Designed miniproteins, single chains. Designs and how they scored, part 32

Each design is a single chain, and the fold is of that chain. pLDDT is the mean over its residues in the fold that is shown.

## One batch from the design tools (miniprotein)

Design m1081
Fold by ESMFold2-Fast:
Structure m1081 (fold): chain A 88 residues (1-88)
Amino acid sequence: IEELREKAADPSLSEEEKEKILEELEPYINDKDPEVRAKAVLALAEIYKNTKNKELKVKIAELLKPLLNDKSPVVREAVKEAGKILEE
């Protein structure tokens, strides 16, 4: 997950590379470990910030929306942090 997060933050990624990283991050959103879910949320927010693909932005926003109600405070805090990026 940490390697994927580092890659997601790279602004030089192609749109196809961003899409691939999103695909690889998606299972981590449902991970049993809330720290892993929180890291996946922040990685998706980085892709959202750097992508020019509107469909990819919509997909990321839809993936993050249910996590606002996640049982773990650390995940909810990560989504709030991501939300600042999404609303900017």
Scores: mean pLDDT 76

Design m1082
Fold by ESMFold2-Fast:
Structure m1082 (fold): chain A 103 residues (1-103)
Amino acid sequence: SDLDRLFALLVVHYLIKETEKAIKDLEEGKITPEQAAKLASVVADVVRRIAELFPELKPIAEQVEEETKRIQKAASEGNRDEVIEEMKKILELLKQAEELLRS
């Protein structure tokens, strides 16, 4: 429905803003890699749920899940730079999801 698509767009846009903030906060030392990994897990769960309503997002949801697993591993190893790099990939995937939902 038009309302489901509007709510999905609002949710994805919110996740974009939260991910941008998390990348900046991680670069500035305001949050830990483990805190960023927790956010990535929430993003992956939400995008997966949206993809159940909008199957065109399934490839993006699968990629977000793969990047989240890489973030979790990098965070456990204390590799902050890799967590930042993989979070930036999630950000680009969220922007692609937003464009697909606008179509």
Scores: mean pLDDT 91

Design m1083
Fold by ESMFold2-Fast:
Structure m1083 (fold): chain A 66 residues (1-66)
Amino acid sequence: MSQQQLNQAIQAIEKASEQDLQGTCLGAASLFKNKQARLAAIEACKAASNKEDAIARLKAVAEQFA
C-alpha cells in the first residue's frame, strides 16, 4: 500500500458513519499487498470499537510492514 492510498483510506473512514465503519475499514485492509499485513489489518478492524481506534490500528499495521 502506498502512503497516498493509506491517506485516502483514513479519510474514507473519517467520513463514514459508525454503522459503515467495519465495511470501510475492511476495504482499506484489502489494499495491503503483504498477506501478513492484510491479516493484521483485518484483525485490527474487527477489534476496533470506534473510528479513532480503527484509524490508529491501521496506521500501526502500516508502520509495522513499512
Scores: mean pLDDT 78

Design m1084
Fold by ESMFold2-Fast:
Structure m1084 (fold): chain A 86 residues (1-86)
Amino acid sequence: PSPVLSNVTASASGTTVTVTGTTSAKPGSTVSVYDEDGRLLATTKVDASGNFTATFTVPPGTHTLHVYVTDEEGTSKPATVTVTAP
């Protein structure tokens, strides 16, 4: 079965955004974060505990982020989170 994303959250400190979450994907799988326009903002890898953290910068305003994870069994459904950078 395709991997799933859980507990995905986004927080902003100024224009710096941190996205964290957990996944059933195997360690080393690629996590990709896209904005509302389909622009790739960041990629990270799933750690040995099934957790991930991605940090990137955005312009001020409210952003809708789409998070995907991809492993050998396929790509997850997106997790959608919103964040506001002051």
Scores: mean pLDDT 83

Design m1085
Fold by ESMFold2-Fast:
Structure m1085 (fold): chain A 65 residues (1-65)
Amino acid sequence: MEELKKQIEEHLKEMLEKGLLKSYEIKDGKITLTLASTDRETAVRVSAIGILAIAAGYKLTVVEE
């Protein structure tokens, strides 16, 4: 479980570094993503995070601005 959380955090940080996210929050078993881009790369990365989130028991919420 802690290993999956670490992988999720690594993916989220990479997306922030690439400018694909405006922000993210992990709170009370919930991950909230605020997207900066709706490109194919962003969609693929969000899907990967979603799979890891389900496996780790997190609820994923995606916000577009």
Scores: mean pLDDT 80

Design m1086
Fold by ESMFold2-Fast:
Structure m1086 (fold): chain A 77 residues (1-77)
Amino acid sequence: VQSILDSRTSSGRPSQSDSTIQQLANQIQQRNQQLQQGDQSSRQDIAAIIGRTSNLGRLASRLDDDSVQTVQAIVDA
């Protein structure tokens, strides 16, 4: 079972540094934990982080599988 964010979007075109992508990934994982505890406002926070991400494939490669599923659901909405 693979998410559609299987790191295939952007291997050759990093617009953001690795440290920036890692920071965004950490924030998404933290907000996803809050969302799983019933905090619906965390979904909006994750959407805002995605909107600031220039390299979604790189971001996906830094995320846990649960967080990738959450990002996928928001992107598809």
Scores: mean pLDDT 71

Design m1087
Fold by ESMFold2-Fast:
Structure m1087 (fold): chain A 76 residues (1-76)
Amino acid sequence: SEEIEGEIELALVMIDTTVAVNAALKRGDLEAAAQAYEDGAKRFRELSEKYPSVRDEAERDAAGWEAKAAQLRAQA
């Protein structure tokens, strides 16, 4: 179903982004961590357009990651 597809895609974006952010932070690369959050947020925005069932969650998570990226860039 579209709902299940949206949930799977949301989970994959969450996992991919978290792995990338954690790898960057472990090596002290704040710019790479910010970029990973920005890329993840963009993917969440795309999912919010494609899957109405996850729209609110994807938009909320995207906004949160955009804010984290901005904070990391300000510290870099």
Scores: mean pLDDT 90

Design m1088
Fold by ESMFold2-Fast:
Structure m1088 (fold): chain A 92 residues (1-92)
Amino acid sequence: MKEEIEELEKRLRELREAALEAEKNNRLEEFEKEHRAEIEELEKQLKELLEEILKNKDLESFKLLLEALGRAYDAPKESVENALKSIKKLLE
């Protein structure tokens, strides 16, 4: 699980950085068309990881996944922490 989350983080971060560069050059629509299959594959991988985590009630892997997504999308740490608190409360 950890290795899969780390690989997903790396791929999402690289895709995001490339998308931001494409947007800067007014090529975002072209980028989305060129990388549609890759984006769909990453979405499928994320869904499969999330389903496995939820099936196993693996809170530690869920925490790692949220932190990885936060890093990949430059989300505020507070947003990730609030999401984790809400989920822990639901499972108590």
Scores: mean pLDDT 72

Design m1089
Fold by ESMFold2-Fast:
Structure m1089 (fold): chain A 66 residues (1-66)
Amino acid sequence: PTAEEVGKVMQEELIKLGMSEEDAKKVGEALTAGDGQKALQIAKEAGVTTEQLNEVIRRTAEKLGL
């Protein structure tokens, strides 16, 4: 999958966790740009825990066959 596909699926999973569409979009855009550190920081500032981020990563990998 492309970085764009990864970013979109991760954005959808973050919204399911209760993150706002605006914050989830910013995370997806940071991932598409290859800036994983910025994506992680935005998620943390929005109140997403490390455990929740790990779950999002796992669900994204499952959906994309990674």
Scores: mean pLDDT 77

Design m1090
Fold by ESMFold2-Fast:
Structure m1090 (fold): chain A 67 residues (1-67)
Amino acid sequence: MEEELRREIASALAVMVAALMKKYKDKITEEDVKFAERVLERAQAEGADPETIALMKEAIEEGKKNL
């Protein structure tokens, strides 16, 4: 259950971060992108769904375009 909980927390955090990065895309800093990349790595390590991973990757790439 601890492993499942970590996966759910990592996935939920990734979805929230992706949504916020998309909402505030014109205000994203380099530090925000680095934070999002760490969240993505944790979500991948904990086995988040491919759809969640794709959503996060799209948000990060969009953020990078506005740096």
Scores: mean pLDDT 82

Design m1091
Fold by ESMFold2-Fast:
Structure m1091 (fold): chain A 95 residues (1-95)
Amino acid sequence: SLEQKFNQIITDLKAGKISLEDAIIQLTEAYDKKTLSEGFKKLLKRDVKELLTGDLNNPVALNWVGALKLTTQDLKDKNEVTILKRFFKTLQTYK
């Protein structure tokens, strides 16, 4: 199930086995493996790196904060598990 895949990805992220960028890619592939191009994966990794800078003046980071309903504190703390959980909830709202 998607929930089982999400729990595995969270476990791997907490253990430091994968980066947040890789966790987001793996979770997105679990939802929509057939439409993920290599170009799209590169763009997604770039966006996540921009989010992780914690720079609230970065428009890419601000767009992700709004979409994921993150607090400024979540971003400043760079809480990767919280970011991944919010991404999962957001992804489930798009069909």
Scores: mean pLDDT 71

Design m1092
Fold by ESMFold2-Fast:
Structure m1092 (fold): chain A 90 residues (1-90)
Amino acid sequence: SKVFTLFDGTKRTEDEIKELVERMKENVMKALNLPREEAYEAMMEKMGEALLLVAQGKDEEAIRLLMELAGYSEEEAKRIVEAAKKAMEE
């Protein structure tokens, strides 16, 4: 099975990473005060790669990808990254 190393040096399976990314998406939606609509779910699905980068501690790469894919400002991308990180602390 494919294994990923997180920012704290711990290892997670692909299935564990999928669950983490879903928790990160929920936290991002809450932090940005986004309504639960199908369009926002589709947008968050495209952001899965950026959220995986956050889980691996690659925050700067995640910020750049969020700005490129979703047209977020640097400030908005940083808020997304911080919300995603908070989901990993629980």
Scores: mean pLDDT 73

Design m1093
Fold by ESMFold2-Fast:
Structure m1093 (fold): chain A 74 residues (1-74)
Amino acid sequence: ELEELKEYVREFARKLKVPQEVIDNILANSTEDQLKKLAAAFELAELLEKYVEAGKNVTKEEFEEMEKKAEEFA
């Protein structure tokens, strides 16, 4: 559902501290397919930020999962 996807993108963008004006612009001017790709990118960005901040090594398994997730919305 498009509305669920928009809420997901909005919540992730806010979590990543993206300005509200930018979020509103993305949601207003993006297709459903573009929003799906953006959601995948945000999830990947959150994972990367979490590992960088925590000083943890990304395992082969976790990296493969991230690649698979990114391709799923490509």
Scores: mean pLDDT 70

Design m1094
Fold by ESMFold2-Fast:
Structure m1094 (fold): chain A 73 residues (1-73)
Amino acid sequence: SRRELVEQAMELLGKGGPENAIKAAELFREAGADGAARQLYEELLRYLDTKGKDLPEREKLKEKAERNIEELE
């Protein structure tokens, strides 16, 4: 249900980290919370350009976030 997806997304956000953020955004999108999902993808991109510059998974996370933002526009 939408409630279960939102609860899972919030739990992942509470754990922190870029991988949990992308998973949370995906769950928000699946729940139909497109605005929340878009905001999280945009915040993730900002994080990857600042604090996450040296992450080995940066390019993968960036591509995934950019693709999802494009689909939500």
Scores: mean pLDDT 83

Design m1095
Fold by ESMFold2-Fast:
Structure m1095 (fold): chain A 76 residues (1-76)
Amino acid sequence: MEKIEKLKKELEEERKRAQEFADGLATVQAMRDKNEKLAKEGKNPASAKAATAGENTYQRALDREQKRADELEKEI
């Protein structure tokens, strides 16, 4: 049944996109940790608010891709 193979390919694509967003989120979290360390050392950090906004954007994208993957799994 080609239909199941198409759903599996779509699921793989959604999982790949979710992984890319997870990698982006990890990068933003690493930047936040670095900025917190710099702040503790009395150095002027990059804006913590900017790092938080980026993290929220990646988290929302990841949540959306995970929801789509769950919906595809229900159809398989």
Scores: mean pLDDT 72

Design m1096
Fold by ESMFold2-Fast:
Structure m1096 (fold): chain A 93 residues (1-93)
Amino acid sequence: SHMEKAREARKEAADLIYEAFEKAGLVETGQKYRDILLNGSPGEAGKAIAEAIKLLRELAETSPDGEWYREAADRLLKLLNEMVKHLAEAKKA
């Protein structure tokens, strides 16, 4: 179902955010965003993914692993778009 696909995208985004921020040494920030994504509203989750994308793009500019952070940010953007699409379709069904 579209609701299940939206939940799967949200869970994958939560796991990716945690991995990316743990890699950056920002474990507490990663835990906070993951908690919002698992327990927050859809709007709070969307805002958290958007903020994480911004922070990962900033890390990409300053890190030797910049390409990894850019790819992670791009993957998060795809997951955000997937979540929004499936939530919109679920509302129609």
Scores: mean pLDDT 84

Design m1097
Fold by ESMFold2-Fast:
Structure m1097 (fold): chain A 102 residues (1-102)
Amino acid sequence: DREAELAAAKARLRAAAERERAAPTVKAPEEVEEGEKKMKEILEEGLEALKAGEISAEELRIGVAAAVLRLRQDIALAEEILNSDEEELIELVEKLIEELEK
């Protein structure tokens, strides 16, 4: 069941965010820059796939939250994304893409 798989992935991401909060990851500046470029690609591809009807809003939400946690260790943003509705999710992703372009 795809919905059960997505719910399990979402629960694992929340657990990962809690672990990151307890033991913050330290990254080199080069890793941060590479992470930002990769995040922009993930966000742009995910948003395009959602607009094309290729993925669900829940799939985009999980993918973006995972990328934010893995590449930026931004727990607050990842939790905001996981709790967003579809309209809020699209607005958050578009805002992040705009910020990453500057």
Scores: mean pLDDT 76

Design m1098
Fold by ESMFold2-Fast:
Structure m1098 (fold): chain A 55 residues (1-55)
Amino acid sequence: SITKTLDVLDAQKLVTSVLSESGATITALIKLSDGSIKKATITPVNEDKVTITVK
């Protein structure tokens, strides 16, 4: 898996659908720059930043 840290607003632009929420962690489908759709987990770091881990 690949992990990236992004601004919350930038991360929101990648999300195509939310699959589940578990506390502060979101599992979602995200659209990557190559046009592919991947399942990812999104975990908050602070109010402005999240980590996205692609599986």
Scores: mean pLDDT 81

Design m1099
Fold by ESMFold2-Fast:
Structure m1099 (fold): chain A 81 residues (1-81)
Amino acid sequence: AETEEVLALYDEVREQLKDKSFEEGLKILREVIENSSPEARAIGERGLRYIEAMRKDTENTTDEDLKDALASVIVDVRLAD
């Protein structure tokens, strides 16, 4: 189970993305990756590849799925840093 701290961080990040486009969310994720440790960057880069794969599968991926994935990866990068 996720801790209350992890859930609170996820909710905060997801709220920040609520009124933003997927492209704006990608920019935020890239900036987080660029300013993180090498270990956190590796996690973020893997997450970026996953999100780009989801984006290409337009029949099975919604905008909400993409934003949820963005928030999850941003949280993972921030927690690893």
Scores: mean pLDDT 79

Design m1100
Fold by ESMFold2-Fast:
Structure m1100 (fold): chain A 62 residues (1-62)
Amino acid sequence: MKLTSEELAKVILGIMAGLSPEEAERAVKEGRWQEAIDRALKEKRGNTLLRYAEELTEKYDR
């Protein structure tokens, strides 16, 4: 298991998009990180992040 700082950042972003740590690491190692992210976002697996952003916007406006 060898990850550079750039690969680790991609894994973290993948997790935030709705991938498991194992899925994100595999996608980075296979050079398919962009495809995995696009799929996760298309499936709205990262809806939690969108909802969190909406909640923050409401707090700033109040």
Scores: mean pLDDT 69

Design m1101
Fold by ESMFold2-Fast:
Structure m1101 (fold): chain A 82 residues (1-82)
Amino acid sequence: DEEKKKQEIKEKAEELNEILEAFEKAKGITVTTESNGFTLTVKGGEERVEVEFTVEEGKEATAEDINEAIRKAAEKIKEILE
């Protein structure tokens, strides 16, 4: 269903914009989040933010794990800034 896919894309795009805005404001802060053995670290610099990630053991990171860790990182950044 094209309409259903369009709505999903729109919602994900809005979430991505919020995440990018939070990361852009993350100057001088570092946050670490985890989801199911996937660890994400966001390091805020003066001009850009740097994102690093690691996967525990021999596990593969799923798209859901990555997305969840990214959302949590954005949430923590917003919490620190506010």
Scores: mean pLDDT 70

Design m1102
Fold by ESMFold2-Fast:
Structure m1102 (fold): chain A 83 residues (1-83)
Amino acid sequence: VDQILQLLDQAIQAARQGDLDTAYQLGVQAAKMYMDLFPDQASITRGIGFILRLMGAYLDGDAEALIQTIQDLRNEVLERQRS
């Protein structure tokens, strides 16, 4: 979990610097790790949803949408861990 949060933090920093390629790659890695950590159908569906949102933001060149999606995933990981 700490590793997922670290990847998400790095992804946000990359996006803020205009490195959308790195932000997208790290965000997708974090979403895959999230699905591995929570291998139930609902969490896998959410993980796929995050990957699709990351892909859409990346293809649109929308750094703000990319950052927002990464932050949403970060919050989802934190909430799941404290349940």
Scores: mean pLDDT 83

Design m1103
Fold by ESMFold2-Fast:
Parts: structure tokens; C-alpha cells; sequence
Structure m1103 (fold): chain A 81 residues (1-81)
């Protein structure tokens, strides 16, 4: 595989994971009033996952995916606060 092909595949995988984290955070927001403790725990896990995705996206040089991961991380952090 060429380095370019590898980076494109990695960027796509990161995008999919960021989308999954986004869905998880949106579900957590909907359930927050029902179970705040569990919701905060889930948000903390999603925050850590989003930060990892941000680092990976920066590593492959995909600024758009990195920006999305950062936005998702910020959203999760607001649920923890």
C-alpha cells in the first residue's frame, strides 16, 4: 500500500469513530435528565475517545477530521461540567 492510501483509509476510520462518538454524546444528552451519573460517566469516556481521535487525525494530517474530533470533545466536556 502507498502511504497516501494508508492515510486515506485511516482518515475514514477516524471519521467513522468520530461519528459514533457523536451519536453516543447525542444519546447521552437525551438521557441526561433520567440518569445524570451514568450520563456523566459516558460523556467522560466519549471525551477521552474524541481526544484520541483528534490526536490520530493530527498524526495523519487530516485537519477537517481533527476539527470535528475537537468539536465532539468540547461537546462531551460540556456534559461533564
Amino acid sequence: MSPSDSRQRTSRDIQQRVDQITQSINQTQRNYSIDPVRSQQRAQQDYQRARTMYGMAQGVGDQQVADRARQVSDQAQRLIS
Scores: mean pLDDT 81

Design m1104
Fold by ESMFold2-Fast:
Formats: structure tokens, sequence, C-alpha cells
Structure m1104 (fold): chain A 70 residues (1-70)
């Protein structure tokens, strides 16, 4: 029932990869929202929306990883 050290390391590696991918998506979305806001101030709320959506995706990915570790 307890995971071996090797199994724990594999799970950590996988979680790091998923977290990195979600962080990269969030960074890209925020950069795109910032570029739009620079041209149109009315688009500024899109920056906070991109951040909120990105945080939500990261939390969901972390939750899924915890469920798999149970």
Amino acid sequence: MKLSEEQIEEIKEYNKKVLKEELERTDKAVAEARARAAEDPAARPEISRAVAEGVGRILLAMGDALDKAL
C-alpha cells in the first residue's frame, strides 16, 4: 500500500511535467492578454481573467495528482 521510493520519484517527475505545462499555458495566456490591454485599455480585465483561469487549471492538476497518489 505504501509507494516505493522509485514510485514516489516517478510521480514527482510526472507532476512536475504537468505543472510546468500548465504554468507555460498560463504565462502565454497572460502575455497575450497584456499585449491586448496595451492596445486597448478596455481589455485589462482579460489579464485578471487569464490569471484566474490559469490558477484554476493548476489547482485542478494538483488535485488530480493527489487523487492518483491516494
Scores: mean pLDDT 75

Design m1105
Fold by ESMFold2-Fast:
Structure m1105 (fold): chain A 96 residues (1-96)
Amino acid sequence: MSAAEHLERAIEALEAALAEARRAGASPAVLAALEEAIRHTRRALETGSPADAQRAFEAAARAAALAREEGLARVAELAVEAAGHVGEALRLLGAP
């Protein structure tokens, strides 16, 4: 799987997480974190930049942590899946 394919799968997982968060009545903080993660992941896909992929990884990990704090198990699971895909893209782009 290419870096671009991993970032596309990360976007799919984050969009699913956002839909689940909205259905579950998640806080504005969780919704904002997921939207930020989607924006950074789309930017990483556009630029192919390791720096943008690193920001996407940090944003997805933060969204997962906030979802866990609120007991949103499925949202956290999907955000972790997205972070995994972004991390794999970051590895393929050659960033530490």
Scores: mean pLDDT 88

Design m1106
Fold by ESMFold2-Fast:
Structure m1106 (fold): chain A 88 residues (1-88)
Amino acid sequence: KPFYVPIVDAEKTIEELKKKYKVTKLNGVDAFEVESLSKIAAKLFLEKGPGRGYLEYYKESPNPDYKAIGKLTDAVTGKTAYIVEKKK
């Protein structure tokens, strides 16, 4: 049910998110609060290159506090982060 988006560099993406968005914790992992997860997923999808990681994008959030949720994973290190879109 999640949509999978290949990520060119998951670690670099996580560092960029830390600079731009408010960070919280979800299941003990960094979670970045964004206004539009679909826009971020689209941008990452258009960044074509060798996939060092992937984004698991849930359009229907399994967590009731969020409209949408994404799980970012580095395929080499296993490092993870969440990208979350709050309900308005």
Scores: mean pLDDT 76

Design m1107
Fold by ESMFold2-Fast:
Structure m1107 (fold): chain A 83 residues (1-83)
Amino acid sequence: MLVLKLEVDEETGLTKVTIYDEETGEVLSEQEVPHPLAVMYAMHVAKDKSKILDEAEKIMSPSMLESFKKLSPEELAKRKAEV
């Protein structure tokens, strides 16, 4: 099962999103994002990918949506290497 950890950085106002597999303890993703994007990313991984992408396009700027889409397998592997 995937578990989500959210940490807010007071200096940047960004939310650090860490997603890990509870069974293996493996960190699958670590990303610093604006607060709204962090919540949507969490929902995307945990439940409904299609619905979250549709909602992201409605409320996010193209720049924020690009940041969200950068959570590709290659980008996730880079983030995992940092942890």
Scores: mean pLDDT 56

Design m1108
Fold by ESMFold2-Fast:
Structure m1108 (fold): chain A 89 residues (1-89)
Amino acid sequence: SLLDRARELEEKVKNKELTMEEAKEIFKLAGAELPEDADLSSPKTQLELEIAIGVVEIKEAVIRTVEAREAGMRTTEEIVAYSRELEAK
């Protein structure tokens, strides 16, 4: 999922193991483009990467909410009730 990939990339940011391709992936998932002259070691770029990860997490939460509504679920309570029904099988 987008969330699982965002978590993996967040861990790499914290460990300073992030590649330029992975940084571009984070920005693309957030709906933005990383500048070609971006310095991954700069505090500004590190902050922008953290913001981009946060945007991806928000997007995933919105997508899950929309999918639940399309499946006939309109509230958190309805989603929880359905999840409990699936676990009972």
Scores: mean pLDDT 72

Design m1109
Fold by ESMFold2-Fast:
Structure m1109 (fold): chain A 83 residues (1-83)
Amino acid sequence: MQTLSEEEREAQIERILAQGGTAVETSIEDGVVTTTLWMRENGEVKTAVIKADAEKVEFEGAENEASRAALKEAEKVRELLAK
């Protein structure tokens, strides 16, 4: 399982973004699923954070195709957690 330090985490994100990829990190704690996205758009690094629990989905950050797709998946996760 991934136990990366802050420095290792930042280095991996930077490498993925340098190759034109989207970096995705998902964590689960106390019934909350948090998905963080890092993507390069128009030469800038954009970040989006999506949190899903049994009652709601919260979204913060950049609205683009990747974050909208992740938001739809988070709504499905919320429905599953509500059962």
Scores: mean pLDDT 75

Design m1110
Fold by ESMFold2-Fast:
Structure m1110 (fold): chain A 93 residues (1-93)
Amino acid sequence: GQLFTGTVTITAETEDAARQAADAARNTILRLDRNGQVNTLSISTDIREQNGLYIGTVTFTASTQSDAQLAANSASRSASQIPGVISVHTNIT
């Protein structure tokens, strides 16, 4: 079957908020994988500063589009709960 790449992009006011949100997103995806809801082949996290804001990116792969969407949606919800997060965007390719 086709593999799907999910990306969760977080914009935050501080580096700590971006890292906490990215960690929350990553931990949510790993929990879904551990529970057999998503099979992830890779997961990576990147944090960078841009124009006084902090961008956190969590990238993962899943075996189905529905699993990728479930993981991305759940991760987005977890990340958005972190104080100092401005926005969270998801993309599936």
Scores: mean pLDDT 87

Design m1111
Fold by ESMFold2-Fast:
Structure m1111 (fold): chain A 97 residues (1-97)
Amino acid sequence: MDKEKTLEAAKRAREEGEKAREVGKELMELSDKLYTLASALYISSVGLFTSADLGEKQLENKEKVPFITKQTEDDIKGARELIKLGKERLEEEKAKK
C-alpha cells in the first residue's frame, strides 16, 4: 500500500470522524429539546386532567370553567408530526441493513 494513499485515507477518516461527532452532538441537542417538550406535555396533561375533573364537578353546580387547550393542542400536533417523521426515518434505516 502506498504510504501517501494510507496517509490520505487516514486524513479522510479523521475528517469523517469529526463530521460524525458534530452530527451526533446536534442529534443529542435535538434529543434534549424533544425531551423538554415531552416533559412539558406530561405536565400540561396533569393540569388539563385536574381542570377537567374540577370542571365536571362544577357542571353539577352550573358554574362555568374556562378550558384553555389551544397551546396544548398545537404542541400535540407538532409532537405527533415529529414522532411520525422519526419513526419513518428509523424504518428506512432498518430497510437499508
Scores: mean pLDDT 70

Design m1112
Fold by ESMFold2-Fast:
Structure m1112 (fold): chain A 88 residues (1-88)
Amino acid sequence: MAEIVPADVTIESFTATGLAGAEEAVGKTVKTYVKKLSDTTVELTLTNSSATGSATITLSAKVDGVEYKPVTVTVAAGSTATAVLEKA
């Protein structure tokens, strides 16, 4: 099974409607956990808790010092989306 591992996830850009305060996270790195799918891929689950608008987020990640390519994902209002990042 895929394992859950610690990672530094950076929000590179964030565009959202009805998510006041989430824009404050742009350019911030958050220590979190990601699902390691393979030696070259990791999976992030993103939740948009807004009732009013979709969010477009660009993320990068580092797992055990290994950098993963940035990915852009759009999450509909009140929904979750999964983003798969590949090793850089």
Scores: mean pLDDT 70

Design m1113
Fold by ESMFold2-Fast:
Structure m1113 (fold): chain A 97 residues (1-97)
Amino acid sequence: FVEEVREILREFGESEETIEAGARAAEMIERMLKKALEEGIVTEEEVKEWLEKWLEGLRAALEGREEEAERLIRPVEKKLFEIMKPYVEKLLKEKEE
């Protein structure tokens, strides 16, 4: 996933700073999804589908297809946020105890 994000950004001529920022964001997403997978919150099939749609949305955005990018990315972002939110809340509660 991280390498695919780097390749897409590089293909579209983004700066090294932008490529590295995108890679760091992708690494964070990958780490959170791996944790959710280990805890049984999501399946490998769901993760694969969401990541594929996110990559398609990134490519659409870079091509100037803003409406298609929003259609592809926004549902994935919502699902990732929903997955991360209860996981983050669980970790915060454990640290406060």
Scores: mean pLDDT 72

Design m1114
Fold by ESMFold2-Fast:
Structure m1114 (fold): chain A 64 residues (1-64)
Amino acid sequence: PTLVEVEVTVNLPSSLRTVARRQAIGEAKERAEQLTGKEVLGVVSVELLEETDTTLTFRVTVAV
């Protein structure tokens, strides 16, 4: 499969960390499908890149 890496920033004031991670995965899947025109087969990895007082930034790697 082709791997697609997507960076997603989520606002903390409106989301719990577990919800923020799920939101990042959902947005990454949508962007990967839009960029490739292929269905996402699965999530390979989720990495926290940056944490601020108001945001979490994730790198999500998906297989298409």
Scores: mean pLDDT 80

Design m1115
Fold by ESMFold2-Fast:
Structure m1115 (fold): chain A 71 residues (1-71)
Amino acid sequence: MEVVEEITRLAEKAIESTPEQAKEYANEVSLLGGKHPEARATAALMLQGISLAEKDRERGLKLVEEGRALA
């Protein structure tokens, strides 16, 4: 539960951050998803949302919301 909340917080920071900082937050999300199998699906959607937000912010944000809903 706390891990999923941390993953969501990191994803939100990534989307609102500079590209360099977003990469660091995305790496943390990936590591947390790998260490915590229960958060893996949420982490995967968050990472895809961060990646898409650079090209299509609206679609990226929808994926982040889907990840949050899985929590």
Scores: mean pLDDT 76

